# Designed miniproteins, single chains, continued (4): the designs that were tried, part 75

Each design is a single chain, and the fold is of that chain. pLDDT is the mean over its residues in the fold that is shown.

## One batch from the design tools (miniprotein)

Design m14587
Fold by ESMFold2-Fast:
Structure m14587 (fold): chain A 101 residues (1-101)
Amino acid sequence: SKRDRVIARLLSLLITLVLKGEIKKDDTPENVLEKVRAEIERLYTDPEKREAWLKEIDEFLKEYPNLPEALQKAARYLIEGKENKDFKKGIEKAIEVLKSL
């Protein structure tokens, strides 16, 4: 579904940011959302693709206003998975959080 596609893409971005050490456990929900937006802007050199992705996130945020809090919780589980050397468990918990939107 569209929701599952957006969740998968958000999860991929969170994984990248956590592995790069760019998201911290003390980041606020808004900090995590802004870091996700910044990573999209960095990844896409094509302005049309960048704008389309950012617009899709803005529309998703309107439908799910608790998205920033969900991104923060998902990121924390990914950080815990990295710290505990069980990143698969971290990913599974992050998916459950994002699907609970």
Scores: mean pLDDT 87

Design m14588
Fold by ESMFold2-Fast:
Structure m14588 (fold): chain A 115 residues (1-115)
Amino acid sequence: MKVVLRILLRDESLLGQALEALQRVKAEDPDLYLSSFDEISPEVEEQIRKIEAELREKYKDSKEPIFVAYVVKDDKIVAVVARVGDETHVLKSESEEAVELAKEAVERLVAAFEA
């Protein structure tokens, strides 16, 4: 399985901090954590973009950054976990292993962003 990490910002001044956090987590396991859409199929990219649009609508009343981990197995998204403020949300769950991997990835990403 691979994990695509995304940060959806409400404040563009945090863009540098977000990019540094993403790079730090990728460096911890570059075979597990994907850095860009160039490392996934166009079909998975389209699914991620659709989920990101749904997340922006779902959390439209929140000013907090949205931290998201997408777990990809055999060119399919099998888990999606988002963190907004102090709350962790499981948005898609096709396996317990994939959900736990996504939760760990989001926790690492939040820790890197707050460092």
Scores: mean pLDDT 83

Design m14589
Fold by ESMFold2-Fast:
Structure m14589 (fold): chain A 84 residues (1-84)
Amino acid sequence: MKTLVLLDDASDEESLKESLKKIFNEDNEYDFVVTRDDEEAIAYVKENVDKYDLIVVSASHSLETANEIGKIAKANGKEFIDLR
């Protein structure tokens, strides 16, 4: 399964990676993408959603951004996890 993990800070990557390893098997392909702001995060998902099976948003993004990304994922038949 190809999983997108959206972060707003690269320093969160190791912490989230360890948490995700406990939830998902090592057979899952993770793509960690750092987006600087909410608009960049939404734009990335709109352009790349078809490449992934699961979209994960970290707690560092706003609730409004997480909700918008969740709507995009759902509209494209993808699974969504909000870690907020």
Scores: mean pLDDT 75

Design m14590
Fold by ESMFold2-Fast:
Structure m14590 (fold): chain A 65 residues (1-65)
Amino acid sequence: SDVRRLAAETFEELGLHELAEEARNLSDEDTLELLRREYERFSETSPPVAARLGRTIDEAERLLA
């Protein structure tokens, strides 16, 4: 799906290869949940990574609307 591909590409760009592989094997809904969960985790530890994930979440939500 476009959501899974977008998430996987974003995780690969950020060097998060295990999360990219996980996203490829999830549903669209589970992938969006994964993105939101990782966004919350990175918001405290790496603001630039969180900002990149936030943009992907916004795009994924538009694709599912």
Scores: mean pLDDT 86

Design m14591
Fold by ESMFold2-Fast:
Structure m14591 (fold): chain A 98 residues (1-98)
Amino acid sequence: VKLQDPFSGEEIEVKVGDKILLPTGLIVELLKVIDNKTVELLVTPSSGEQAAGLKPETITTPLSDVALALLRRALEIAKKMGDEALAAGLEALLEELS
């Protein structure tokens, strides 16, 4: 399937089992495609984020909302880690996409 990279805005082709490293250090794996409109993603925090108590999570989201879902998750992690500069940048991207 084609996913929009929330940081570059480019479409990337992804297959089930493919892993994508985001600029924030998040690893996103496509677990499955449901009804060609919904995807199940495994989102794995970086080693530093996991040390702060963040754990891998499964997210189910419409294909159209993947970019927003990933940006929201990255923002929550940035806020939890105290990265104010990254959080501000992610909030600006969310405002542009909302």
Scores: mean pLDDT 73

Design m14592
Fold by ESMFold2-Fast:
Structure m14592 (fold): chain A 98 residues (1-98)
Amino acid sequence: SMEKRINKLIEELRAAIAAGDFERMVSIINEIIAEMEKVDKKTQEKVKERIADALREARARSEDQDNVRVFMQSLGIELKTRFNDDDFYKKLQEINEA
């Protein structure tokens, strides 16, 4: 199912952030974007919320803060460019500044 696939991608995202593996983070971003392009706008918004929640959880871990910051900037730029989504970009900025 799509929920199961998205859950797996979010788990892989958390692991990549913890490892500081930027190449793997970018690969996961591309997979998430590809899955989002296949679904309706309402489902896309739910996926964005789940990504934001995963990033908030990772950001709360002191050892991952720098990796989360770099990843959030990359993800925000990619999503803003592909989906023209200023609101999601602002949400990522708020998580980073908290």
Scores: mean pLDDT 71

Design m14593
Fold by ESMFold2-Fast:
Structure m14593 (fold): chain A 85 residues (1-85)
Amino acid sequence: SAMEEELRRLFEEASRLALELERLLNDPSTSREELEKKLRELQRKMDEIIEKLRKMGAPQESIENLEETFQREIELFRERIREHE
């Protein structure tokens, strides 16, 4: 379905943003502002994924588990950004 294709693309985009954020974190020349901007983009994609899953009628427990996973990943990136000089 079109929604399944959109969901797949959102996961691919989120994965790409996470990998880009990892590369930027490994580059000492990257500003904290750029890292925070990329983290916000990743958070938005994660939020879009959750919203699409709700619209598709995914089980509540599955949505909650994914939200917890996403929140943990965002918190770990946020911690690393705070330590970036």
Scores: mean pLDDT 87

Design m14594
Fold by ESMFold2-Fast:
Structure m14594 (fold): chain A 61 residues (1-61)
Amino acid sequence: MVGDVYELLRDAMGLDSPPVVLPKGTRVRVLREYPDGTLLVESLETGARALVGEEDLRRVE
């Protein structure tokens, strides 16, 4: 999980202000896993960060 690259299965709301949307299909790296199953991810293209569920990610190989 942490350090691995995933594809977003749906749009995710970014954490910055103003928030930017990370669109479905965005390639992200997992930076942190929280105890509730929430993941902090960062876009490989833009560096924008979002909080997503594990179910919203698909591993890219």
Scores: mean pLDDT 78

Design m14595
Fold by ESMFold2-Fast:
Structure m14595 (fold): chain A 92 residues (1-92)
Amino acid sequence: MEELVRETLERLAELFDLELPEEAPSLEELLERARKLAEEGRSEFRDVVELFFHALAYELLSALREAGLDEAEVEEVARRLLAVAEAALAKA
């Protein structure tokens, strides 16, 4: 799941010519925190994962809008991010 999220973000950034933080330490840190919280409670894990995808969606969509991308392209990114979020939550 972690590798899928990273690959999806990289692919979206390349597809839409966006600058993606290659290191993405906050992304990996947030995923690790979500995984850690899953050990303490499934409900908390779901909330953290949801917050994570909201934060990523906000950052990517904001970057896409600033890059001047069409609304249809922004919707495509949102749809792919949602699919990744659903896959991650299904594993919780």
Scores: mean pLDDT 56

Design m14596
Fold by ESMFold2-Fast:
Structure m14596 (fold): chain A 98 residues (1-98)
Amino acid sequence: AERARRLAEGLRRTAEYLEKLADQYSPEVKEKLREASEAFRQAADAVEAGDYDTALENLRKAKELIEEMEKLGFPDAEGFKQTVERAEAEVRRLKAAA
């Protein structure tokens, strides 16, 4: 499925960006950025495997970590929350088409 592949690639790019961003922040935010990166990678792997429920669980985890980082003053948290919401909508669309 071409859509699943593109979504997985997008989620992996987001994961790579968050991992690179982590080195610029305090240890507490750095750890949460790395955990969010891992959640996006696990969501990407789940999408490619057709495991849309696991993908949604990992996207939920990423959103929770982003909300925790927002409380710590992390900039652009809203942008990452929007990325999660768009990814969740696409996963739900793929699940409905399966």
Scores: mean pLDDT 87

Design m14597
Fold by ESMFold2-Fast:
Structure m14597 (fold): chain A 70 residues (1-70)
Amino acid sequence: SELEKEIKRLEIEIGAIEGLKTMYEWVTNQAIKKNPDKAKQLTADLNAKLNSFNQQIQQLKQQIDQLKAQ
C-alpha cells in the first residue's frame, strides 16, 4: 500500500541518520586520539550533534506512529 511505502521511506531515513551518528562518533574518536587535549570540546561538539540527530529521529518516529494509527 502507499501507506506502507511511506512508512518504509521514513524508516530508511531514520537508518541513514543512525549511520550518520555512527560516522560522527568514529570521526570524533579519531580526532581525540590525534588531539587528546581537545577531548572535552570534541566530546561536547559530538554530544550536541547527537542530540540534534536524536531529535530528528524522534520526529520521524512520531510521523511513523501517526501513519500506523490510521
Scores: mean pLDDT 90

Design m14598
Fold by ESMFold2-Fast:
Formats: sequence, C-alpha cells, structure tokens
Structure m14598 (fold): chain A 96 residues (1-96)
Amino acid sequence: SELDKLRQEAVKALNNKDIEKLKEIMRKMAETVSKEEFVEMFVYLLERALANDDKEALEAIIETMKELGFSDEQIEKVLEAIRAGKSLDEVVEELK
C-alpha cells in the first residue's frame, strides 16, 4: 500500500539520520492517507526515536506534528503514554 511505502521511507530516513527527509515524508503522509492511519505511523516514529535515544529525530517529529496541527498537550500526553509502556491503541487515542 501507499502507507506501507511511506512507512518504509520514514523508517529509512530515521535510521539514516536524514531529518529533512523524515519531515518531508511525515508531511506527505498527512496529505496522502487518513488521519487515523498517519497518526499510527507518527506514534510508531516517536516510539522508535525514544527507543534509540535519537533526540534530533524526536525533536523533528514533534516539530512536524505541531506544524500539522497537533497541540503541545496532545504530544506531551502521547510521549508520557509511550514512556509508561501503554499499548499503541491507547497512545493513538491521544491524537484522534
């Protein structure tokens, strides 16, 4: 699917430390797929950046989410839920 392709490209950009490409792909996701689908991918990217202690990627993901209309409070709740080990479904509800 288009989502699977964008997901693979986002993970590759994250692994390669290509911050500008990661931001580009996130914006394209928001334009291309439903909010429900891209929110799940954004949560996945946040979890991966946190797991890898990738502060530069984490900041870029947060900034791009803010550009796309997510509030500071929503993003903070998502980060808290991820750090608390909550399920993907529970974390995604904070952004819907």
Scores: mean pLDDT 82

Design m14599
Fold by ESMFold2-Fast:
Parts: C-alpha cells; sequence; structure tokens
Structure m14599 (fold): chain A 110 residues (1-110)
C-alpha cells in the first residue's frame, strides 16, 4: 500500500492501543470522505457518511467493495484507503475486537 495508507493504519493501531478505536475509525472515514470530495466524488462521499452515521457497517463495506475498481482507476491511494476502511467496517459488522481489525488492516497494507 502507499506510505500514506500504511501511516493511517499505524495511527489507527495507536488509537486502538489507547482504547480509542471508535475515534480512530471515524477519523479514517472522515479523511477518506475529504479525499473523495477533493476529487468531486461527492455522491460517494455522501453515501459513505450516511452509512457511518446510521451505524450500517456491513452496508459501508459493500459500498466500498462495489467502487473498488473505479477508485483503483483514479488513484492507488484511494483504492488502498477504501480497502482498509472496508476491512475495518466489515470487522465492526462481524463483532471483531479492535486488535483483530488492526491485524486484518495490516494484512491489507503489507
Amino acid sequence: APPRVRGLVDGFASLVAEGLAEVGFLGLASLFVSDLEERGLTALADEIMARVDAGDYAGLAAVLEAHRARLAALSPTLAAMAEVLAVAAQGIADGLSPEEIVARMRAVVG
């Protein structure tokens, strides 16, 4: 994964260690949404935030997976951020521990 995305996963892992997993997840989602908005992907940004606000993490993971190829065509960084966020969202939906979510995110970034 791009160095920026590895740094975001490491930052999330640090917040998890402090018991701040929810804050860390919301921070990742907000950064990704900001990157989408800067690229004019406002409809996708709005959909992602709507899923986050509703606590629909399984739906969020599905939306991110549906857009994976499109995001990869635009930017490797956007695709890697979407993949990391999808893994975290699916982990939350599956009831995984924050530590197990970090392990899965690290597997994605290498």
Scores: mean pLDDT 87

Design m14600
Fold by ESMFold2-Fast:
Structure m14600 (fold): chain A 76 residues (1-76)
Amino acid sequence: MELERLAEQLAAAVAAGDVEAAARYYERLREEAGKLYLEAKAKGPEAEKKMEEELRKLEERLKETEKALLEQLAAA
């Protein structure tokens, strides 16, 4: 799955302190998520629901990445 892969790459870049790579992965992830959501919405309610679940998992992943970054900066 593309979104999962991009989220993993983003988390790895953040952990490595590679801000430039992290920014590129974040931009690509946002772009791909928007595209997939619009495509799913056009296909009907079942596809939209499945995409909402995928985006929910992505949001959980991003929260974990954000928490790790905050811990590195302020131990909070």
Scores: mean pLDDT 74

Design m14601
Fold by ESMFold2-Fast:
Structure m14601 (fold): chain A 67 residues (1-67)
Amino acid sequence: MEEKIREAAEELARLAEEKLGMDFEKAFKRAELELTRLVEEGYSLEEAKAIVKEKIEKAAELEKEIE
């Protein structure tokens, strides 16, 4: 499980880096923490990954509007 969470976090960190300009290490730590919390709350890893991905996509949309 831990290894799969790390792989999902890396993918999500890459997405956050590309869409939000976020530092990879910071994005990775955030994604790993969020995925772990969601799995602890009873979500599957697939569901947790989808939730975090949606948050990144929504944040990217808002980032373009806020300045």
Scores: mean pLDDT 77

Design m14602
Fold by ESMFold2-Fast:
Structure m14602 (fold): chain A 66 residues (1-66)
Amino acid sequence: MDIAIQTAEAMVKLSTEEAARTARLLAIADSEFGELATEHAVKLVSPEEGKKIRDALEAGKAEAAA
């Protein structure tokens, strides 16, 4: 839990685009951890930016499953 929160804070401190990229990569490597980090990240940004991060996570999950 603490690691997921710290990861989310680090992701959004750089930019929304970097947060989205990180969410996508985490979804490919570990989809469960990627979901946890993304849920925490979307609470730290605007709803529009949170949607970008969630969309990137879902794209990464789909690519990992294909």
Scores: mean pLDDT 76

Design m14603
Fold by ESMFold2-Fast:
Structure m14603 (fold): chain A 61 residues (1-61)
Amino acid sequence: SLEEIEANLNAAIEENRDNPEALRTYRGVLEAELRNPEASPEEKALARRILARVDEVLAAL
């Protein structure tokens, strides 16, 4: 489910909060999802929320 995907992504970001290379990789994947014409509005909303989280963590480094 999207809820499980969001929980897993948030956990991965937290585990990698001191790893800028991993965080930039997640950012790239999320940005690609936002550009994907086949992604649902719900999937894009999830990608925007997680991307904001990644950017917040990267800005704190």
Scores: mean pLDDT 85

Design m14604
Fold by ESMFold2-Fast:
Structure m14604 (fold): chain A 65 residues (1-65)
Amino acid sequence: GAAEAANAAKNALETLEESGYTNPSLLECIEEAISTHSVDDECVKLLSETTDEEAATGFKENVEK
């Protein structure tokens, strides 16, 4: 549901912050994802470039469930 998607997105954001990530474009992208319950390909790309593909796909799956 909406609450689960929002919590998943916030957890992913916290994980990025713990690694010292500070890109505001990605933060905006994550907030859009929790609002729409959908993660754009550009958002996944930004995540994979900053972290790794497994983290990016996990974020998408958690937000979209």
Scores: mean pLDDT 69

Design m14605
Fold by ESMFold2-Fast:
Structure m14605 (fold): chain A 89 residues (1-89)
Amino acid sequence: MMEPMPKIADFSKEQKQAFIVLLLSEMGGEAKLSDLKEEVKRVVPEMSEEEINELIEELIEKGVLEYDEKKETLKLRPEEFGKWMKELL
């Protein structure tokens, strides 16, 4: 393909957050924070670690993701994911 396509790294904050949520969903809806960050970097190597951390932190604040400090895992909230996807469509 010779035509430049928009990179996920160039998406809006909300689109980047939606991508992270969808990626976690593909991982089974629960994953270690480090594993999720590694998957994001694998798919979008142009996205900075700082940006990834900020996007995840805001998703936790919004209640879309739940963080378990003892296991260092992120869990997707199915109802909040449904609301998020509905607002994006």
Scores: mean pLDDT 75

Design m14606
Fold by ESMFold2-Fast:
Parts: sequence; C-alpha cells; structure tokens
Structure m14606 (fold): chain A 53 residues (1-53)
Amino acid sequence: FLRQRRLALAAEQLRAGKKVTDAAFDAGFDSQSNFSRAFKEAVGVSPSDLARQ
C-alpha cells in the first residue's frame, strides 16, 4: 500500500469519470485538499486537470 500506487489507481479512476472527492477517500485520504496536493506532487498535474481540462 505505497502512496504512489494508490495515487496511480486514483488517476485511472479519475480518467474513468470518478469524482475527485470519491477518488480521494478511496485512496485513503481524509480530505480532497490533501489528496490534490499529494496527487500533484506525485503525478505533476492536479486531479481536476487530469479529469477535465
């Protein structure tokens, strides 16, 4: 259960149309804000940018 693995799975969920909030909690984060920060650091792009835009 590495952080990078969970974020990679979240990225696929977002591309499949899952909401950022749902992906965040599924990845084990306590808030969408904390998830977005971690995701951007690991992936280089925000969850919102990946899902749309």
Scores: mean pLDDT 73

Design m14607
Fold by ESMFold2-Fast:
Structure m14607 (fold): chain A 75 residues (1-75)
Amino acid sequence: AADELREEVRAALREAKAAGQASATIERVAPLSPEEAARAVEEAVRDTPGVVLTSLEVRELSPTESRVVATVAIH
């Protein structure tokens, strides 16, 4: 679900921040449409202070699955 992807991305962003990274790339496959997957990632980034989404790539793998690759800047 969208909330699951959002939490996975949020957790990855928190980990990258805790590790002192200036940038991170997060790749996930989720049982969501491309639009739902993009929204979940954008919301996860918005929920995480000091993180800016620099690129978002979304690919439909099947009618029920999408792959997202998100790159962020951390400051």
Scores: mean pLDDT 85

Design m14608
Fold by ESMFold2-Fast:
Structure m14608 (fold): chain A 96 residues (1-96)
Amino acid sequence: SKLLEEAREVLKLAKEALEAAEEFLERARAGGDTTVEQGIGLLLRALGALIQAEYVLKKAEEAGDEEAAKEAREAMEEAKRAKELAMEAVRLAAAQ
């Protein structure tokens, strides 16, 4: 149950990172005020969520906690997507 709580918290962080990256990328594409520094901040946030999700996944798999492992894998996919969008946002901000 504690691993499941940790997996759910990491999934929440990953989803929040993805939402922030999506909003920033949309603003960058619309020609809004976006900076490379802001994009790097989002990238670091996404990487942090990814590292935490990988750690929780390893612990869940070692413990045989299938529910926690499922939530942690979802968190990894959300964090990977956030990373991709944050990298694209940095690229667009750097081209301005």
Scores: mean pLDDT 87

Design m14609
Fold by ESMFold2-Fast:
Structure m14609 (fold): chain A 61 residues (1-61)
Amino acid sequence: SHMEQLVQQALEDLRKRLAAAKTREEVQAIVAETMNWARDNLPDEYFNKLAAEIERILSER
């Protein structure tokens, strides 16, 4: 679906930005920007799915 494509694109962009991040503040800013975008652009179920995937990505560090 279109919403699933948006979630996957956001996760791909997040992973690229996180790979380039050098500081904890940069990581926090990238996550905050992604979550703010998601709040404005995704319905609650897809917002929650994206949030869970971001938490997983951060826990793998």
Scores: mean pLDDT 86

Design m14610
Fold by ESMFold2-Fast:
Structure m14610 (fold): chain A 59 residues (1-59)
Amino acid sequence: SMEEEIKKRRETFEKYRQALEKVIDELKKNNAPDSIIEALKKAFELTEQLEKRRLEREK
C-alpha cells in the first residue's frame, strides 16, 4: 500500500539524515571547508525534493 511505502521511505530517509549528520560532524572535526558542508546539505535537500516529486509521479 502507499501508506506502507511512505512509512518505509520516511524510516530510510531518517536513517540517511542521521548518517549525514554523522558525516558532517566528522568533516567538521577534520576542518573541512564550510563549502563542502553546505554542498552536502543542499544535496540532502535536493534528495528530499526528488522523493516528494517521485511520490507525486506514482499517483
Scores: mean pLDDT 78

Design m14611
Fold by ESMFold2-Fast:
Structure m14611 (fold): chain A 65 residues (1-65)
Amino acid sequence: MIETVTLPNGYILVYDSDSESAALLSPDGTVIGSLSVPEGADLDDALKKIVEQGRKNLPELKLEA
């Protein structure tokens, strides 16, 4: 099942539980990060890892708890 979450700053998280993967997209739809996320994993933990990966290239991307 695919879940899409709109984040603060207009970034989009696409999580697919069937493929155990998540992707972080910029507001224009450009993929800026991806992570393998096992079924039943904490989506917040996966989001934290993706945002941390994205911060290396986007200093204005803020992780909000």
Scores: mean pLDDT 62

Design m14612
Fold by ESMFold2-Fast:
Structure m14612 (fold): chain A 87 residues (1-87)
Amino acid sequence: MSNEEKIEELKKEAIERIKELEKEALSQIDDPNKQAQIKKAAENVIKAIEEEAERAIRDKVPVSTFRRRLEGLVALFEKSIKEIKAE
């Protein structure tokens, strides 16, 4: 598998993880305003993941470095969910 193929696979897995976290959070929240905030946060982080993947392919970033960046973006989304729930 090429470096590009590995980046694309990790991107897909990260986006699927964000969608799973979004679905779980939405199932636990009845407030429409909080639901809208979570959906917006998910959209924003998915765009960031896609942009990071494009950059990683262009700049031939090591898969290990890209994986750490994706982990950071997932953690950022999890933090956003906690902050929205605490409101």
Scores: mean pLDDT 86

Design m14613
Fold by ESMFold2-Fast:
Structure m14613 (fold): chain A 80 residues (1-80)
Amino acid sequence: SPTVERVKALVKAVIDQGVAAAEELGLSAEELRELITSAVDEIIDTLLERGKISEEEAEEVRRWAEEYIERRIAEYEAKR
């Protein structure tokens, strides 16, 4: 779905900015996880509430975002 691809792009940008901010602020991996998970949930919930995505599209984006977040957190923890 073009809508799912656009929402994934938005969510990716938010996650990437969260990681960059965490690096600058010296946040722990747990604090970063909380920050980006909260932001992603807010975006998806807002789009669902506004009728911009279906429940099925929201589930697909959440599944993708969970995997992307875990990958970014693992990379963040590996940085010296």
Scores: mean pLDDT 88

Design m14614
Fold by ESMFold2-Fast:
Structure m14614 (fold): chain A 63 residues (1-63)
Amino acid sequence: ANPELVSLGKEAEELEVQASKLTLTQAQQQQLFEYRRAVVLAPNEQIAIEATKKLIEFLKSLP
């Protein structure tokens, strides 16, 4: 596995655990779903890295 992708995946997982403690709006839940979908459906490692970075940035933007 790509070490950068593994590292980013762990960071995203930790941030999602923190986000699970928040009461998200419907719009925030939809955004989170779309960012997660982009990671899961990434056709290659480079796109997966970019999608995971976007997911991390979104999660960091939450209260």
Scores: mean pLDDT 83

Design m14615
Fold by ESMFold2-Fast:
Structure m14615 (fold): chain A 77 residues (1-77)
Amino acid sequence: GPVTITVTLADGREVELTASSHEELLLKVLRLLLEHGVPVERATAVVLRLLGEWLTENLSLEQLAELAKELVEETLA
């Protein structure tokens, strides 16, 4: 089923991401980072790390979503 993560921004605002697949989650993470002013090199590095963890560790969508939340919040802090 779909997963929803709530990302807390540096200013305390919250953004929800809902994804029904690993590919949709990665695309939405990339868009969120770029929309919040993260440089393309840094945003791409975050997505590539998530892709690598998904492919090497065979992460479920729920596990990838949890890791995505942590990395996105760290990047936007």
Scores: mean pLDDT 87

Design m14616
Fold by ESMFold2-Fast:
Structure m14616 (fold): chain A 77 residues (1-77)
Amino acid sequence: KVDELLRRMAEAAKQGNEDEAERYGKELARLTGVPESVARRLVKLMVDAGQNGTISAEQAREMSALLAEIREAAARA
């Protein structure tokens, strides 16, 4: 399910496992129909947040928008 994939993606990204996070991102794109670029951008933001322990307000806003897009697509699927 989308929520489970988002959880696993965030967990992998927090640990710096970008390859694993990318795999979950591709599955999210496939299940929801969002472009893979949307999922990849979200992975990058999550990895950056995990590695640095903080993100800018701009990055947080972008992450929220990408999460909303994915959740809306999931609701339509």
Scores: mean pLDDT 79

Design m14617
Fold by ESMFold2-Fast:
Structure m14617 (fold): chain A 76 residues (1-76)
Amino acid sequence: DQLVKDFEEKFEESIEMLKKAGYSEEVLELVKKMKEIALESIKKIEETGDHSYTDEMNEKGTELQEEIDKLLKEEE
């Protein structure tokens, strides 16, 4: 619970910072998807002790980061 709570609080701060910096709603939605994937992985690790969910989170996070980078390049 504490890991999930700390992650949620820090991620909400990150979303707020990105919004204040003028990032698009599309970028913010992708960042929110990254949060959902990370939270699901953290919960699964806490429930099962299976750290392979960290690998899945990293792979999916990389794909979403590539989408964010693509959107940022298109805005230039």
Scores: mean pLDDT 74

Design m14618
Fold by ESMFold2-Fast:
Formats: structure tokens, sequence, C-alpha cells
Structure m14618 (fold): chain A 101 residues (1-101)
């Protein structure tokens, strides 16, 4: 689980980098960047505390935000589309592993 959270964090950092490179309006991008950072910290904190219900909720919110970023910015940057899809699949795997526990 720790390794999977680290992979999610790495994928989200790549999304942040590509989102900032893709966005012509940095102010619009900043709101999404801050939400991504907040969700990663919420996921890490929840897993560390064994609060798996909160971890699942934060992972589901991360998936929704990554889909929004993919749909808005993905057509302009295929690398960003791939990075968001990778993040979504990793988050889904994390939810599955938590539910199977």
Amino acid sequence: MEELVEEIEKAVKEVIKLLLETSEDVTEAIGRVLRLIGLIEDIRSAIKKGDYEKAIKSLEELIRLLKEIRDRYGPRNPELAEATERGIELAKEAIKKIKEK
C-alpha cells in the first residue's frame, strides 16, 4: 500500500507539471494544483491513521479531479492525458486493495 501511494504521488506530480505547461491561464490551473496536493496529503494521512473509509473517499475525489483535468486539458497535451489515466488506474487499484483488506 505504501508503495502504491508513492506511485500515485509520482503520477500526480507529473500531472501537475504537465497541467502547468499546458495551461495558458496559470490562475485557472492553480486551483486544480492545490486540490491535487490537498487530496494526496489527505490520502497519505488517512492511510497512515488506518482511516480507510476516508482514504477511499479521497481516492474517489482524486479520480474525479483527474478525469476533469484529462477532459479539459488532455486534448491539448497527450502526455497529460496519459499521466491522468495512469493516476486514475493507480487510484482504482488502491481502492480495490483497501476494500479487499
Scores: mean pLDDT 84

Design m14619
Fold by ESMFold2-Fast:
Structure m14619 (fold): chain A 67 residues (1-67)
Amino acid sequence: MIEDEDREAFLKGAEESYKKAIEAVKNGDLQTATNYAVAASILYALAGENEKAREVIKKVDELIKKS
């Protein structure tokens, strides 16, 4: 089982990467947005947040398709 310390670190990393992905979409940097979205998804999955991991990819992909 993942320890709370590791889970907390993964969640913080995931949240940071997700915010950077959204910022990159707003700036039109779709490659950077995709890279951060993938990183956030992996980190959420490592934290045991599989639902959030899928949500991040879907939301960023949808925002990219709108741009």
Scores: mean pLDDT 81

Design m14620
Fold by ESMFold2-Fast:
Structure m14620 (fold): chain A 87 residues (1-87)
Amino acid sequence: LEEEKENIKKELDELKTVLDRLYASARRLGREDLMAKIEQLKKEIDELSKEIDNATTPEQLSDIRTKLNEIKQKLEELERELVRAAI
């Protein structure tokens, strides 16, 4: 349980690093809409980090993992939009 919590937290930290780079790119491109979406995802990651700290069962961690995957999908969509904007 604790090892899985640590692994999820590491993944969230990695996602925050990616979002910071995407934010810099969006800002450079003048895409305020993408900057807003990135800020929303950072907020969702912060909320998920709090849920992890309160998780005490494998079922709760499974729910958190599902939310993490949803955040990853949104991040992938943002990456595609930024690539398209850069072309």
Scores: mean pLDDT 82

Design m14621
Fold by ESMFold2-Fast:
Structure m14621 (fold): chain A 97 residues (1-97)
Amino acid sequence: SELLEAAAENAEEAARAAEEGDARKAAVLATAALLLIVAHEIELELRGEELSEEERELLERAKEKIKEAIKALDEGDYKKAAELLREAAELLRELAE
């Protein structure tokens, strides 16, 4: 999925920004990754395509990791935010296969 690949790329870029201490850039890119995941879910629904239970679990896990990363950025824990964003990117790339 092109949208899931874009989401993974934004999550990886957000992790890099967090590692560099750019919390604003990291938050914007993390939010963009979430929006791309939502766009992918909407596109599947419009096509009448169903996700497997495993694929739904992986998508929900990726979304939760990005949300936790945004909270970590707000708390000033940039290392935790970067780790969570990289984990989310890995899950999103697995789903894009």
Scores: mean pLDDT 87

